Designed miniproteins, single chains, continued (4). Designs and how they scored, part 102

Each design is a single chain, and the fold is of that chain. pLDDT is the mean over its residues in the fold that is shown.

## One batch from the design tools (miniprotein)

Design m15553
Fold by ESMFold2-Fast:
Order: structure tokens, then sequence, then C-alpha cells
Structure m15553 (fold): chain A 91 residues (1-91)
């Protein structure tokens, strides 16, 4: 459970970075997250919850990048994603 959430969070961090630095759309970042989670063998349940949470996390990262810069936004948004995903998986 925690290991799956860690893998998902690592992938989410990469997607957030590309969203903030490469001009990716929300849908492009979300597709990247989904495809890499599938390639890493995460269950459909983990993938579904991660994809449900991800748009809010991208919006949080976008707002935080304006206030505190890209590096801090990636770090804090990835942390928030991990915490929210882990909470949902433990329910």
Amino acid sequence: LKEDAKIAAGIAGLAIKRYLTKGWSEEEAKKYLEELMKKNGLSQEVIDIALELFPEILEYAKQLAKEKGIDEAIKEATKKFYQQLLKKLEE
C-alpha cells in the first residue's frame, strides 16, 4: 500500500514538473501519470484514485509556482498528492 503510493507519488512529481516546465496540458500530465503507473504494475484501484486526485494537485502546483517558484511547487504538490493518495487507499 505505502510502496504503491510512493511509486505513484514519484511518477506524479515527474508529471507535475513537466506540467509546470514543458507547457503540458492537464490532460497530457494526467495521461503521463496513468501510462507510467500502468507500466509500473500499479493496480487499477490505485490508478483510479490517483487520477481522481491529480487535477486538484495540478491546480495547487500551478498556484504555488506563482507564489514560491517551480521547485517548491513540485516538492509541495508531490507531498500533498502522496498524503491524499495514501489517505484514500487506507479508507
Scores: mean pLDDT 86

Design m15554
Fold by ESMFold2-Fast:
Structure m15554 (fold): chain A 90 residues (1-90)
Amino acid sequence: VKPTSREELVARARAAARAALALPEEQQRALIVTGEARRIAARVMERLGLPESLRPRLEAAAEAALEAAPELSDEEVEEILEEVVREERA
């Protein structure tokens, strides 16, 4: 994959994750979340020591990132979510 295409995929996944994190909790819980997105969210929560109250937000963010950039691996989506969460806390 060309670097430019990769940068675009990462940028789209990052934007989608941020948008999903900004949704009201009711809308986040109403989203259909895949098992893949749930596994990604669980890994990010464990690495960052996040409380269970944030799980629906991380699951929604992971699902949005996977939809925006399906070419990215689970590990790459995990890294994007970690960065987005760190930026939101800064």
Scores: mean pLDDT 77

Design m15555
Fold by ESMFold2-Fast:
Structure m15555 (fold): chain A 96 residues (1-96)
Amino acid sequence: DEAEKHLKAAEEHLKEAEEALKKGDVETAKKHLDKATEHLKKAQQLLDENPNPELEERYEELWERRQLLSAALVLMENGKSVEEVEEWLKKLEESG
């Protein structure tokens, strides 16, 4: 399934982006977020052509994770420390 392959690639890039953010490597995190976005965009196109509720749910979860990591990246670009960003992410995780 091509949509599933793109979703798996997006998940891997989001994980690498998160690891880069934890290291304070903003440039590497941005590159992986961009790659994740491209894979999610392709998955959305494939799911629009051939709907699959299970993969659509996974797409939405990965897109939300992408949005959170993108926000974390912006905070770090604006001078927030890794520790401050990690605390912010934990509070969002506990909120749902």
Scores: mean pLDDT 82

Design m15556
Fold by ESMFold2-Fast:
Structure m15556 (fold): chain A 82 residues (1-82)
Amino acid sequence: RPLTPEQRAELARLRAELDKIEASGKTGQVEKYLELARRLAELVRGHPLTPETRALFQRIYDLLVKEYGPEGLLLFGEVLGP
């Protein structure tokens, strides 16, 4: 089923926070990426992945892998297991 207006608003907030973290260029942001991934996973539980939500998961995944290497894959996998 489609996301509610409230869920869509939260999705927009998650995107904005991710944009801010990416723009900062800081390393050691793994906890923030995991927090965003967990919030996104909770938001989309019971809903099919859309291109929009898939793109956000992909961005978080790419940042975790680039910053944290192979260990980022393990951390990302943990937050996707509801």
Scores: mean pLDDT 72

Design m15557
Fold by ESMFold2-Fast:
Structure m15557 (fold): chain A 87 residues (1-87)
Amino acid sequence: IDKIKERVVEALGKAGEVFVKRIDFSKSEEYIVVEAVLELLGMGKDDEARKLIDESKLSPELKQVLRDAIDNHDLRPLLEKIKELKK
């Protein structure tokens, strides 16, 4: 989880400082990565979002869901996944 925190902060840059305070980093790596991808997409940083997905230890199935959401410009699958992971 510490390695993913570093990678998320790196990918978000300046926005990482606010993200770390807003997001519960005690939750799963899946939750943290999905939240970070959503934040990066909101910033128009699609390439950074793809890099974060590729470097994460998420399942191939979850990585594909995230990539499909980016490619289709559809955030609904990401929002549903956050609801599942946060609970």
Scores: mean pLDDT 76

Design m15558
Fold by ESMFold2-Fast:
Structure m15558 (fold): chain A 65 residues (1-65)
Amino acid sequence: SLDELADLGRRMAEGARRGPQEAVTAAKEAVSLDSPAAKEMARQFADVLERRDPELGAAVRAAIE
């Protein structure tokens, strides 16, 4: 649902504020849902992070695979 995706996005944003490991963990949880929408959200999250913090964005992108 949209509420579940919004909660996922919030947790990913909180992870990014806490550090690279927490951001990676949140992205892995998103992909583990086996949902096209969750995977798309994780990719968009990596793209946004890479624009501001290339190392963090790369770590999240690697976790999505």
Scores: mean pLDDT 74

Design m15559
Fold by ESMFold2-Fast:
Structure m15559 (fold): chain A 80 residues (1-80)
Amino acid sequence: KEEKFEKYKEEIVQFGKERGLPEEAIRDALEALEAGYKGDSATAVGHILRLVALAVEGRISPEVAQELVSKIVKAYEELK
């Protein structure tokens, strides 16, 4: 379980670096992943909404935000 969590953290960091994401977006994605893993659904949703806000503001592309959120959701399904 921890092994899968570390794998998804690495995938999110690598994806963010490859797509040139701001540190804020990578941090929000990692905090969403960790909160969801710990069962704190409200905090997880909050960080996901921050990623959506960054896309709406044009600070990250909407397609990249969608890929990030999809990776986080897939991680939640596998970490249950």
Scores: mean pLDDT 82

Design m15560
Fold by ESMFold2-Fast:
Formats: C-alpha cells, structure tokens, sequence
Structure m15560 (fold): chain A 95 residues (1-95)
C-alpha cells in the first residue's frame, strides 16, 4: 500500500510535468513559426525548469524522486530537441 501511494503520486507528477513540457513545446514552436527563435528557446527552457520544480514538490514519492527527475530530464531533452529541429528547418526555409 505504501509503495502503491508513492507510485500513484509519481505517475500524477509525471503526467503534470508532461503537460508543462507539452505546453512549453507548443508555445515555443508557435514563437519559432513567428520568427522568434530566441523566444522559442527561452520558453522551452522555462518549461524544463517548471517540470523539474514540480518534482521537488512531490513529497509522497521521496523514494522514487531520483527516477522522476531522470525521466523529466529525458522528456525535457526530447522536447528541446524537437524545438531545435523546428528552428533549424524554419531557418533553412526562410533563407
């Protein structure tokens, strides 16, 4: 039962972190499409910071916290990669 509570708290925290990262990614891509490449990178970085801050607030998942941070960092790297690939593509198209 105790591990079930930690696992549920971890799953809820990861889902919320995913929402933050998805929102940041969409906003960053929208900014990139408008030609604001600096703003796009800033927003993507802010999304990562918000997701990691959320992990520090999850007290019910203390034993799983290192795994949560690692997963959020992995998700953040993937989202930042998609933003960077979008910027590179748009820069090539606007030449």
Amino acid sequence: MEMEKQRKAAEEALEKAREYLETAKRKAIDLANQGDFRGARTVAGAGRAEALALMNEVKEAEELKPELIERVEEMSREYEREVDETIARLKAEKE
Scores: mean pLDDT 78

Design m15561
Fold by ESMFold2-Fast:
Structure m15561 (fold): chain A 90 residues (1-90)
Amino acid sequence: SVMEEVKKQVEAVKKKVEALIEEAKKAKSKEEQKELLEKAIAIIDKAIKEIDEALKDESLSDELKKALEEAKKELEKLKEEVKKKLEELE
């Protein structure tokens, strides 16, 4: 289903972000940690932008619109968590 595809895409983004966070933990310099966390934010921002573009379609079913809005909220929460880690490096 389209809703399962949305969920799988969100899970794929989360896995990529988690991998970057783990790599940042292993990085030896603050500069490398910052670069990896900024890369994670860029991946999340791209996914949110794609959801925002999809939400502009006025022909979307209520169920699909809700799934996309929930996916966006999950990604926004993940972005806040990564931003907090980035700010802790300062």
Scores: mean pLDDT 84

Design m15562
Fold by ESMFold2-Fast:
Structure m15562 (fold): chain A 61 residues (1-61)
Amino acid sequence: MEKSQKEVEEGIEETLRLFKAFYLGELKYITDEDVERLKEMVEKGTASNIQKEVLEKYEKA
């Protein structure tokens, strides 16, 4: 499982952005690229609960 540590760190930064969007209710600041990533992660079953909830709230906003 030789994945780049840099890719892991980038994923953490994205997760923090999504967490803030969910926690502070700032879903409108999520980019379309973030939404595409979330959809792919949910489809693959790799998304966290926070990522799933952010996507659901964004789609309903």
Scores: mean pLDDT 67

Design m15563
Fold by ESMFold2-Fast:
Structure m15563 (fold): chain A 95 residues (1-95)
Amino acid sequence: ELKKLEEEKKKYIEELRELLKKLEVPEEKIKEIIEAIENEDALKVIKIFEEIAETEEDEEKRRELVILATATALRIIGFEIERELIKEKEKKEEE
C-alpha cells in the first residue's frame, strides 16, 4: 500500500536526520536534504552532500558523507520504483 511506502520514507528521513546531526551537518543543510528526499530528487541530494563535503577538512567525515550521499540517492530511486509498482497495481484493480 502507498501508506506503507510513506511510513517507510518517514522512518528513513528520521534515521537520516539523526545520522546527519552526529556528522555535525548544519541544520539548514539537513532541512534541504530532507526536502529533496520528500521530493524524490536524487540529483539535488547529491549536490547538497557535495557542497557539505567541499567544506569538510576531515577525510574520514568526507568519506562518510560520500557513502551516505550514495546510499541516500539509491534509497530515493528505490522509493520511485516502489511508487510506480503501486500505481501499476492500482491500474490492474481498475480493469
Scores: mean pLDDT 78

Design m15564
Fold by ESMFold2-Fast:
Structure m15564 (fold): chain A 65 residues (1-65)
Amino acid sequence: SEYVEKAKAAYEAGDYESARKYAEKAIEAGHTFEGLSILFKVALAQGDTAEALAILREASDLAAR
């Protein structure tokens, strides 16, 4: 997905705002686990452990269905 690629590129550049934006668009486009993975990495890079844990819980809930 173009959105997954853009989100990864933004993350590698340290542009966490764009990384989050494109990861969310990737989720909307059906690339849910790829998008959540990028959001998780952004949260960890910013030191937001609570957000990272929330993302893992969301991914776990989706995988259980």
Scores: mean pLDDT 84

Design m15565
Fold by ESMFold2-Fast:
Structure m15565 (fold): chain A 80 residues (1-80)
Amino acid sequence: MKPSLKETLEKLREIAEKLPEELKEEVLTIIDHLEEQLKTLSEEEQREAMIDLLDQFIEYLKEIDPELAKEVEELKKQLE
């Protein structure tokens, strides 16, 4: 089953909790901003915005923590 956007956000928060403290705070702030933006979007736009964020997050994490990048890639595949 494909995860809901709420489940996807929850899993992103879990991945963020595995980051170093400084990066964790920054990433959680980005997730919070996305959650607020999603409230103003249609269901289709919410999905597109989520996929775009996941792509950006994967690119960022590949340089920092390749294992966490793979977790985000799997999350994106489930959402597609």
Scores: mean pLDDT 77

Design m15566
Fold by ESMFold2-Fast:
Structure m15566 (fold): chain A 65 residues (1-65)
Amino acid sequence: MEEAKRKVAEHTRELLERGAAPAEALREGVRFGKSLGLSPGEAAEVAAEVLDEAGLASNGKLLKA
């Protein structure tokens, strides 16, 4: 399961780097995770963590440091 979760995170991050919309990246991450044997919930959790890291799921605003 660890390898599958890692691959979902990498795939979701790659999609975002290639300009995929956040909702599309989440959907594709879940679909990819399911193909690797993850439950939809597990795949969604991993993909959502990647979106959160990119500031696209939880933050929704730019933080000026």
Scores: mean pLDDT 73

Design m15567
Fold by ESMFold2-Fast:
Structure m15567 (fold): chain A 95 residues (1-95)
Amino acid sequence: LEEAKKLIEELEEAIKKGADDKELIKIAQRALNTIKEEAERAREEGDLERAMEVAKLINRLHKLLSKRPSVYEELKEEIEEAEKLALRAINEAGR
């Protein structure tokens, strides 16, 4: 989770500095990949707390990318995939 939080912080700073779409997409993809790995680990370990933290990170990422519509559209399917994995982790960890 620390790695995902760090990448989201880097994304926020890059947006503030006016980085181009290409740079933002690279940072966001790294964050999404880390988030997906954490979601799968939370599901496998039955770690509901971790699954909920992953969902919060996805919400933060979604909010940040809403400021850059072109970047959001490029990553829309990957964001949806991450959201589905987080929801699955929450549901299955709670079983």
Scores: mean pLDDT 82

Design m15568
Fold by ESMFold2-Fast:
Structure m15568 (fold): chain A 90 residues (1-90)
Amino acid sequence: MTEKELKEAYEKAMSQPSAEGIKPLTDEDFKYMAENLKNDIELAGFIIGHNGFGVKGSRVVNNEDISDLTEAQKRAVAVAKAFLENLKAL
C-alpha cells in the first residue's frame, strides 16, 4: 500500500457529505500510515484518532453498532469506513 493509494482513497472519502467537520489528514499523515500501519483496524483507528476520538478502529472493520456515538464520532467512523471501501476498490 503506497502513500499515493492512501491519499486517493482518503480524498474520495472526504468528498462525501458525511465528511462535514472532519479534520483533514496531511501528507505527513499519509507517509506515517504507509510506513507504520499494516491493517484496516489500524488505518480506521488512525483516521478516527486524528479527530481526537477514542473510537476503536475494530468497530468500523466489524460493522459494530455505533448508536452510542455522538454525531461527530459517527461522521469520523463514516469517513474511515468509506476510506477502507475505497482502498479495496484499488
Scores: mean pLDDT 83

Design m15569
Fold by ESMFold2-Fast:
Structure m15569 (fold): chain A 85 residues (1-85)
Amino acid sequence: PSFVLPVPFEELAARLEASELVEARRDGDRLVVTATNPETGERLRAVFSPDGDGTRVTIPQAALDAAGVSAAEFEAAGAAYAAAL
């Protein structure tokens, strides 16, 4: 499952790399971001990549299943968040 944020990749990558709330690691032309749930210790991983003038956010289906979130709910929430930016 994936959605696109209307934020340039390098701008978003710089913000994520500066954040103390997530672990951000460059992997070629992509950014791998890991967040840890402090209550469960669960590590959620998302991949950020350039998509035109924006950034594509991809999350593994297994991570959504573990969180109890459907692919459709994730993509709809991502689209709503993108529209609010």
Scores: mean pLDDT 75

Design m15570
Fold by ESMFold2-Fast:
Structure m15570 (fold): chain A 103 residues (1-103)
Amino acid sequence: RTVMILADKEGYKILGEGEVVEVDITVLGPGAREALDLFIEKLKEKGGKVLSKNVVDLPDGRQLASARIKLDKPLTAEEVAEILLEAVRKSGADMAIAVGRTL
């Protein structure tokens, strides 16, 4: 099962429910690389392990930054959403999508 989290500077929206064990994150914006790094740092503090990471520079000065992170301990969708929102707000990224694999 999956849960989807959408975040921008104004807030977040969660679609679905459940405890997240793996996260696919994609961030878009001029601060997307910084947002991804902030998100990864917070998840690592909570036992997260980065499985993959990719950052693409776009012609307009934005980045598309993506990662897959495995969690040793499940997090609630709300916990993931709060971490994502903080990363977006601190970096100045335009938006982020996290798709969580649930228990």
Scores: mean pLDDT 88

Design m15571
Fold by ESMFold2-Fast:
Structure m15571 (fold): chain A 69 residues (1-69)
Amino acid sequence: GSTLTPEEERRILGLRARAARERAGLSQREFAELAGVSTATLSRIERGELTPTPEQRARIEATLRRLGF
C-alpha cells in the first residue's frame, strides 16, 4: 500500500479543498467560514504553503464531507 508523506498529504488536501470549493461555487472566504478557519489559513493550505494542524485538517475534511466531496 502507498503511505503518503506529510508533504504529499498537504498537497493533496490543498488540491481537494480547492477543487471542492470551485465545484461548489464558493469563494475562499465562504469555504473558510464553513470550515471554521481563517481565509489566510485556507489560502496558504490551498497553495501548499502551510501544513494544517490536526484540528484544521479535521475541520477541512468535515467541510469536504458536508459538500459531498
Scores: mean pLDDT 82

Design m15572
Fold by ESMFold2-Fast:
Structure m15572 (fold): chain A 83 residues (1-83)
Amino acid sequence: MEIDEEGFKKIKELSETLGPEEVARMVGRALIMMADYSGEKREYIQELAKKLGLSESTVIILISTAEALDELDPSRVEGIVKY
């Protein structure tokens, strides 16, 4: 899937605010928490999409790009959700 222009801009903005490494770690945590897909995890993806102002497709791409990253601190993911 391709990230839309608006989604790419939002990712860049988050990288400039939190640092690209921190954003990558945060997405990695979300991916690890969703490793075994369930209905609750889908709801979490939808909530993240609304919080970030991105499409579900863009959020899934963000999660997928972090699949090789280390486990993140849960508080980082919570910070994004409260955006």
Scores: mean pLDDT 55

Design m15573
Fold by ESMFold2-Fast:
Structure m15573 (fold): chain A 73 residues (1-73)
Amino acid sequence: MKEEEVKKLEERFKELSERIRQAIADGAPLAEIGALLVEASKVVNRLRKLDPELGEKGWKELQELAREVNNAA
């Protein structure tokens, strides 16, 4: 069911976003943070295919996370 897949992707993106912010706060290596951002971008791309509105929201949140990473470096 498309709705169930969308819900799982939203939950995964939330988990990855929290992990990225925690990794930044903990001073984790950029390689680790970068890997989490790559996984988050894959989730956002999947969301965009299933629900363009949620995908666009996720893309904006991903760009904000990338900005937070760049500011922490």
Scores: mean pLDDT 82

Design m15574
Fold by ESMFold2-Fast:
Structure m15574 (fold): chain A 81 residues (1-81)
Amino acid sequence: SMDEYLEEIERELLRHIAALLRELRAAGASQDTIDAFVAEANALLEETAKRLRKAKTKEEMDEIKRETLRRLDALRARYLA
């Protein structure tokens, strides 16, 4: 179902965030930096969840997923600078 597909995308995004958090910690990011990244990542996930619920096709959901992954990577890069 579309709801099951949405849940799978959300799990994939959460796994990606966990990987980015590991990279930030390995780079020696402070707890304040980690907390700020988590707050922004969670805000992005909330916005992405709203978009996914409005999507009418799996292709639209896949595009939202790809955009969100790119935005999470850009966020990680910003916090590593």
Scores: mean pLDDT 89

Design m15575
Fold by ESMFold2-Fast:
Structure m15575 (fold): chain A 57 residues (1-57)
Amino acid sequence: MVLSKEQEEELDKKVKKALKRIGREHLFDDPGKQSGIVLRLMSSEDPEDQKLWEEIS
């Protein structure tokens, strides 16, 4: 789905914070992985990832 500019900025901030908490902030440093991280959060079965996606959706 296409995100609005505001949603993209909020999502980027939320993803960066989440990745720092779980020690994976380096994944956000790879531009090619940024969209992959969003898709991972959307399809993840991890309770933490699902909760994060619910908060930013």
Scores: mean pLDDT 61

Design m15576
Fold by ESMFold2-Fast:
Formats: sequence, C-alpha cells, structure tokens
Structure m15576 (fold): chain A 111 residues (1-111)
Amino acid sequence: MAEEAKEAIKEIEKYIKDNLLKMLFISDVVSRLRKAGKLDEAIKVLKEMAEESKNEDIKGFLYRQAANLAFEKGDYEEAIKYYEKVLELYPDSTIAKENLEKARKALEEAR
C-alpha cells in the first residue's frame, strides 16, 4: 500500500518537471491517504521519498508534510524528528521553529 502510493508519485514525476506541481500532486495523494485514515502509510511514503530526494526544496516539503501528519496522529516524538530535519535544511524557518515548539509542548503535555 505505501509502496503503491510511492510508485504512483514516482511515475507521475516522470511527466512533471515543475517542483511545485510535484509537491501539489504529493499533497493530493497524502490528503487522500489521510482522509482514508491511513496516516501511518502517508507518513512512511513521505519519509522514504524525503530520504531518497536529491532536491532540498522537495526534501524539506516532504519532511514538513510527514511532521504535520505525525503531529495529527499524536506521535509527537516522530513529528519533532521531522521538524528538526526541516530546520536542518532551512535554519531560519520561523514556521518550522513554531511547529517544532508546538510538538515539544504537546509531547510534554501528553506525558
């Protein structure tokens, strides 16, 4: 299932040169998995694609999406890891810093 979603995205990427269009397509696939209750599958696809990506903008986008879904799932430790990956790529990202602090606060409150 996760592999099938990943393969579908990679197949479409062969025909899409625009990184923005690639990110929009990935967002649609992720949104569909999320609505189907397949949060773990969506996070796995995003993580694996981020690790394989050579493009820092796509990599940052994928880690941010994975972090947001991990946070939605209530896996705050996983969300923290992915927000930290976004900050490694974009150290000055105010949004990533704010999301990381929200995830850390949620983790502390869940303890």
Scores: mean pLDDT 80

Design m15577
Fold by ESMFold2-Fast:
Structure m15577 (fold): chain A 92 residues (1-92)
Amino acid sequence: AKAAREGGRRAGEGARAAGTPVVGEQAEKSGEEAGRAAEEGKKLEAELLGGVAAVAGATGATTGRLIGGPEEAAREAAEGGGRAADAAVAAA
């Protein structure tokens, strides 16, 4: 649960730093909601929301790279999103 929220936050911060703040906000919110769903025992909802965080993080990373954003920020967006998805599956 906490790890899914932390992954989403990391993805959000990375995406914002890479120049994709709207996608970053989506990744952070989806990671937080995935953590909440996992705590409530809603396995399918947690997995789906974790997946949304991963897709948003990956989108932020890809778009950030395309617009010339920092590679480190893009990497954080992708890794944070993946972490949120993995943690949501593990916690559910």
Scores: mean pLDDT 81

Design m15578
Fold by ESMFold2-Fast:
Formats: structure tokens, sequence, C-alpha cells
Structure m15578 (fold): chain A 81 residues (1-81)
């Protein structure tokens, strides 16, 4: 299933932005986390929930965003299978 997830953008060293979200998924599920900045910059990360776990904290890094964009929310979605 695909759902919008809350994510916060913070300016990292080198002018990048890091977005973080916690995503629920059963052990062994694959999570695809996609983050978009207002500029159109996109990052997609994929990870598998550990066999003993029920959630995973996902991180995505965006490059080429301005300081002004870093003060705005990013759009984030998660797909769990």
Amino acid sequence: ATADVPATAEVGVGGGVVARAEVAGAGGATITFTVRAPSGAVDTVTATVGAEDANLTMYAGLHGVTAAEASQPVTATATVE
C-alpha cells in the first residue's frame, strides 16, 4: 500500500536536505520511501523491515535545494509490500 507520511526537512552540511519518517511495516516487508522538494528534486530509498520489527525509520537526502526550500515541508510517500 502507498500512503503519504509526515516528514521534516532539515538543512545538512553541504546544502543538502535530509527528510526522516517512521513507517510501519511487518517483518520482511519492503518499504520504498520517496521524498520531493518544491524545486522538483527527488530521492527514493528502499529498505526491508527486520524479521523481528514492526516499523522502520527511513531517511532520504535531497541535494541542490536552496536555504529557502529547506524551511518548507517536503512531500513524502511510503509504499509497503
Scores: mean pLDDT 68

Design m15579
Fold by ESMFold2-Fast:
Structure m15579 (fold): chain A 79 residues (1-79)
Amino acid sequence: MARLERRGLLGSALSGALLEVLGVELTPEERQALALVRRLVDTTATPEEREEALELFRENATKGGFPEEVIKRVEELFR
């Protein structure tokens, strides 16, 4: 159960980082929600789970045609 919850949170944190890198304007409520997800990931996710999430993100973003600069910025922001 906890592993599935952490996987969902890691995906949400990476999505939030992607929106931030792309310069998407967020509402105060959306910004607060992303901050809470980031804090929760920081307290619950293992280094191995973070690494796996980043690897999957890189693979999917590369296949989706995202520029290397965007991928690198998301990786740096998610660390």
Scores: mean pLDDT 75

Design m15580
Fold by ESMFold2-Fast:
Structure m15580 (fold): chain A 98 residues (1-98)
Amino acid sequence: SMTPEERRREYDAGVRALIENPSFAFEFVDREERFENPSPEALEELRRMLKDLERVNEVAREKGAAPVRVRLRTTARADGSVSVELDVLEQDEERLFR
């Protein structure tokens, strides 16, 4: 139902909202990349999304947001779609049982 232009506007608005009120600064300690026969469009979209994520994270650090260790998981697909997921890493058991 949304046009590609409308989806882009909503995405850009979401990025702006995260910049205005960042909850956490992400520390990327692990990366998992999945490529499902990705189109050139999917690879370009992935690069753009990762750049946006870096920008959001830089602003969060500048604002003194709490650091959170995360695994960055990405999937690029043949249909041009991209998924970017952040998995919060569990704290060491030693920290949980102190």
Scores: mean pLDDT 73

Design m15581
Fold by ESMFold2-Fast:
Structure m15581 (fold): chain A 86 residues (1-86)
Amino acid sequence: SLEEKLREAEKAIEEALKVYEDKEKKEEYLEKAAEKLEVPKSLIEELVEAIINKDKEKLEEMEKKLAERLEKLVEEMKKEREELAK
């Protein structure tokens, strides 16, 4: 489900933050998060960098971009749920 994918992506981002200085390990977790959310890895990397740098304005921008991409998945989930309820 989308909720499970979001939780797995969140865990991958948390792991990337812990190993941020380990380039190879960081790349693995960033790629996993990008795959689970179906967004470009560069978007996840930019988000992680904004968190590390405590850049509030950049973080808000990244949250909006991520939310827009996830909106389609949320809409598909709602459609499937409504279909099952009939």
Scores: mean pLDDT 68

Design m15582
Fold by ESMFold2-Fast:
Structure m15582 (fold): chain A 96 residues (1-96)
Amino acid sequence: MKYYAPPLMVVRTDPSADPAASQAFFDRIAQELEERGLVKEIQTKQNEDGTWVAAFELHSEEDQKRAVEIIDQLAAESGLKVTVTVFEPKLIVPKP
């Protein structure tokens, strides 16, 4: 059988980041990505250690690359330290 991995991206804030600034940052990411039609679904969560994490399902690998650029810009504007992990869309077939 053949499978396809959707283009996914996970963004996390540093535990030392201000909670209000972190929430505003994720709200702005959601707004910017939705405005540009890049994101299919967004899920956000605040962990017990104060870190925020958001998972994004994107439409394409190109949209994923653009989303990373936007997040980098927004992180710089907010002065927040963030970690972005990107998962490329791939056909999951051991023998092509």
Scores: mean pLDDT 72

Design m15583
Fold by ESMFold2-Fast:
Structure m15583 (fold): chain A 93 residues (1-93)
Amino acid sequence: MKRAIQAAENALATAQAYADAAIRLGEAHPESERAVEAAGRLAQAASDAVKQAVLTAKHYDPEYAEEVEKKGKEIVDRAQAAVDAARARAAAA
């Protein structure tokens, strides 16, 4: 269980890193369609990493998997909101 929790946390940290990269890229170049596309791909990578974290957690602790899923949703929602905001700014430019 302890190692599985650590593996799930490592996967969430990876998802957070992808989400942070998506947010930073969208904020740095909101007018760039290429940057928005790249931010979208990073947000998708964050979503995929969250799915892996949830699967890892479910294998050992279903209750902890629910917590991982909630945290993962917050990470993915933040990344998607940043991508959507960048698209809106690009459309306004």
Scores: mean pLDDT 78

Design m15584
Fold by ESMFold2-Fast:
Structure m15584 (fold): chain A 104 residues (1-104)
Amino acid sequence: SMAEEERRRREEAIESMVRLIRGMSEAGKQSFIDFLGQVYGLSEEEKKELLEKILNNDEETLRKVSRLLLEAIRELLASAVMNALVKNGKISEEEAKKWFEELK
């Protein structure tokens, strides 16, 4: 039951992101692909291909991009929070590193 609930939650998150991406302007979709390219080191050709597919509402590509975006956002948010806590003297750099390792 727990494994099915986790799978359902992941699918709900992916479907929500697919809906958000579909509702974006062309400029918004371009920005999302550029963000993924920065995070995952995509080539200009790979970014162009992904953008063309999401502009054409390719479901498989929309789901793939949504999974990658959710992963990238989670990692960046965790890093940003840890860096802010260290900068504000709430935790040490050593504690931040330990917490970051525990999130993997």
Scores: mean pLDDT 78

Design m15585
Fold by ESMFold2-Fast:
Structure m15585 (fold): chain A 83 residues (1-83)
Amino acid sequence: STSVRRSANYIAATNSFEAVEAQMQMLAQNTKTLLRQGLMSPEQAAEVFDALAEVAKEMGFYELAEQLEKLSKEYKQNAERLK
């Protein structure tokens, strides 16, 4: 059928996007906190930010993805200073 699809699917997808964005922001903040407290290595933090950036970009959270990509690059540089 080429008729208009049910809007219920769109609402469900919108709710999923809101939940995913909130979870990603929480994970990013938690990662920053753990790193500042010395409970996480810069290398590990960079991997987390890199993974989150890919998911954010795929989900359409472009501003969040840009911030996460920048953080990943910065923490990769920081990891190079630790042996």
Scores: mean pLDDT 72

Design m15586
Fold by ESMFold2-Fast:
Structure m15586 (fold): chain A 83 residues (1-83)
Amino acid sequence: SAASAALAAAEPEIQALYDAGDVRAAAERAVEVYARLVGAEHLVPEAVELANQAIDAYEAGNLEEAQRLSKEAMKPLYEAKLA
């Protein structure tokens, strides 16, 4: 609940970055916020790299690859929450 509220509070900041055209900055901020909430900040560099690859795939029109890479970026962070 507290973690969910903190993530929700970060959404306007992430949305503002996205609206400004800083899609990569928005993705990096989202990863950083979630990783901090689950105590997995050490996973941020790998998750950001995969998120950037997902954005590259999306911009290339490869929606299936973009979705796959987005899931791979978040998977270790979700697993950290369960530990």
Scores: mean pLDDT 78

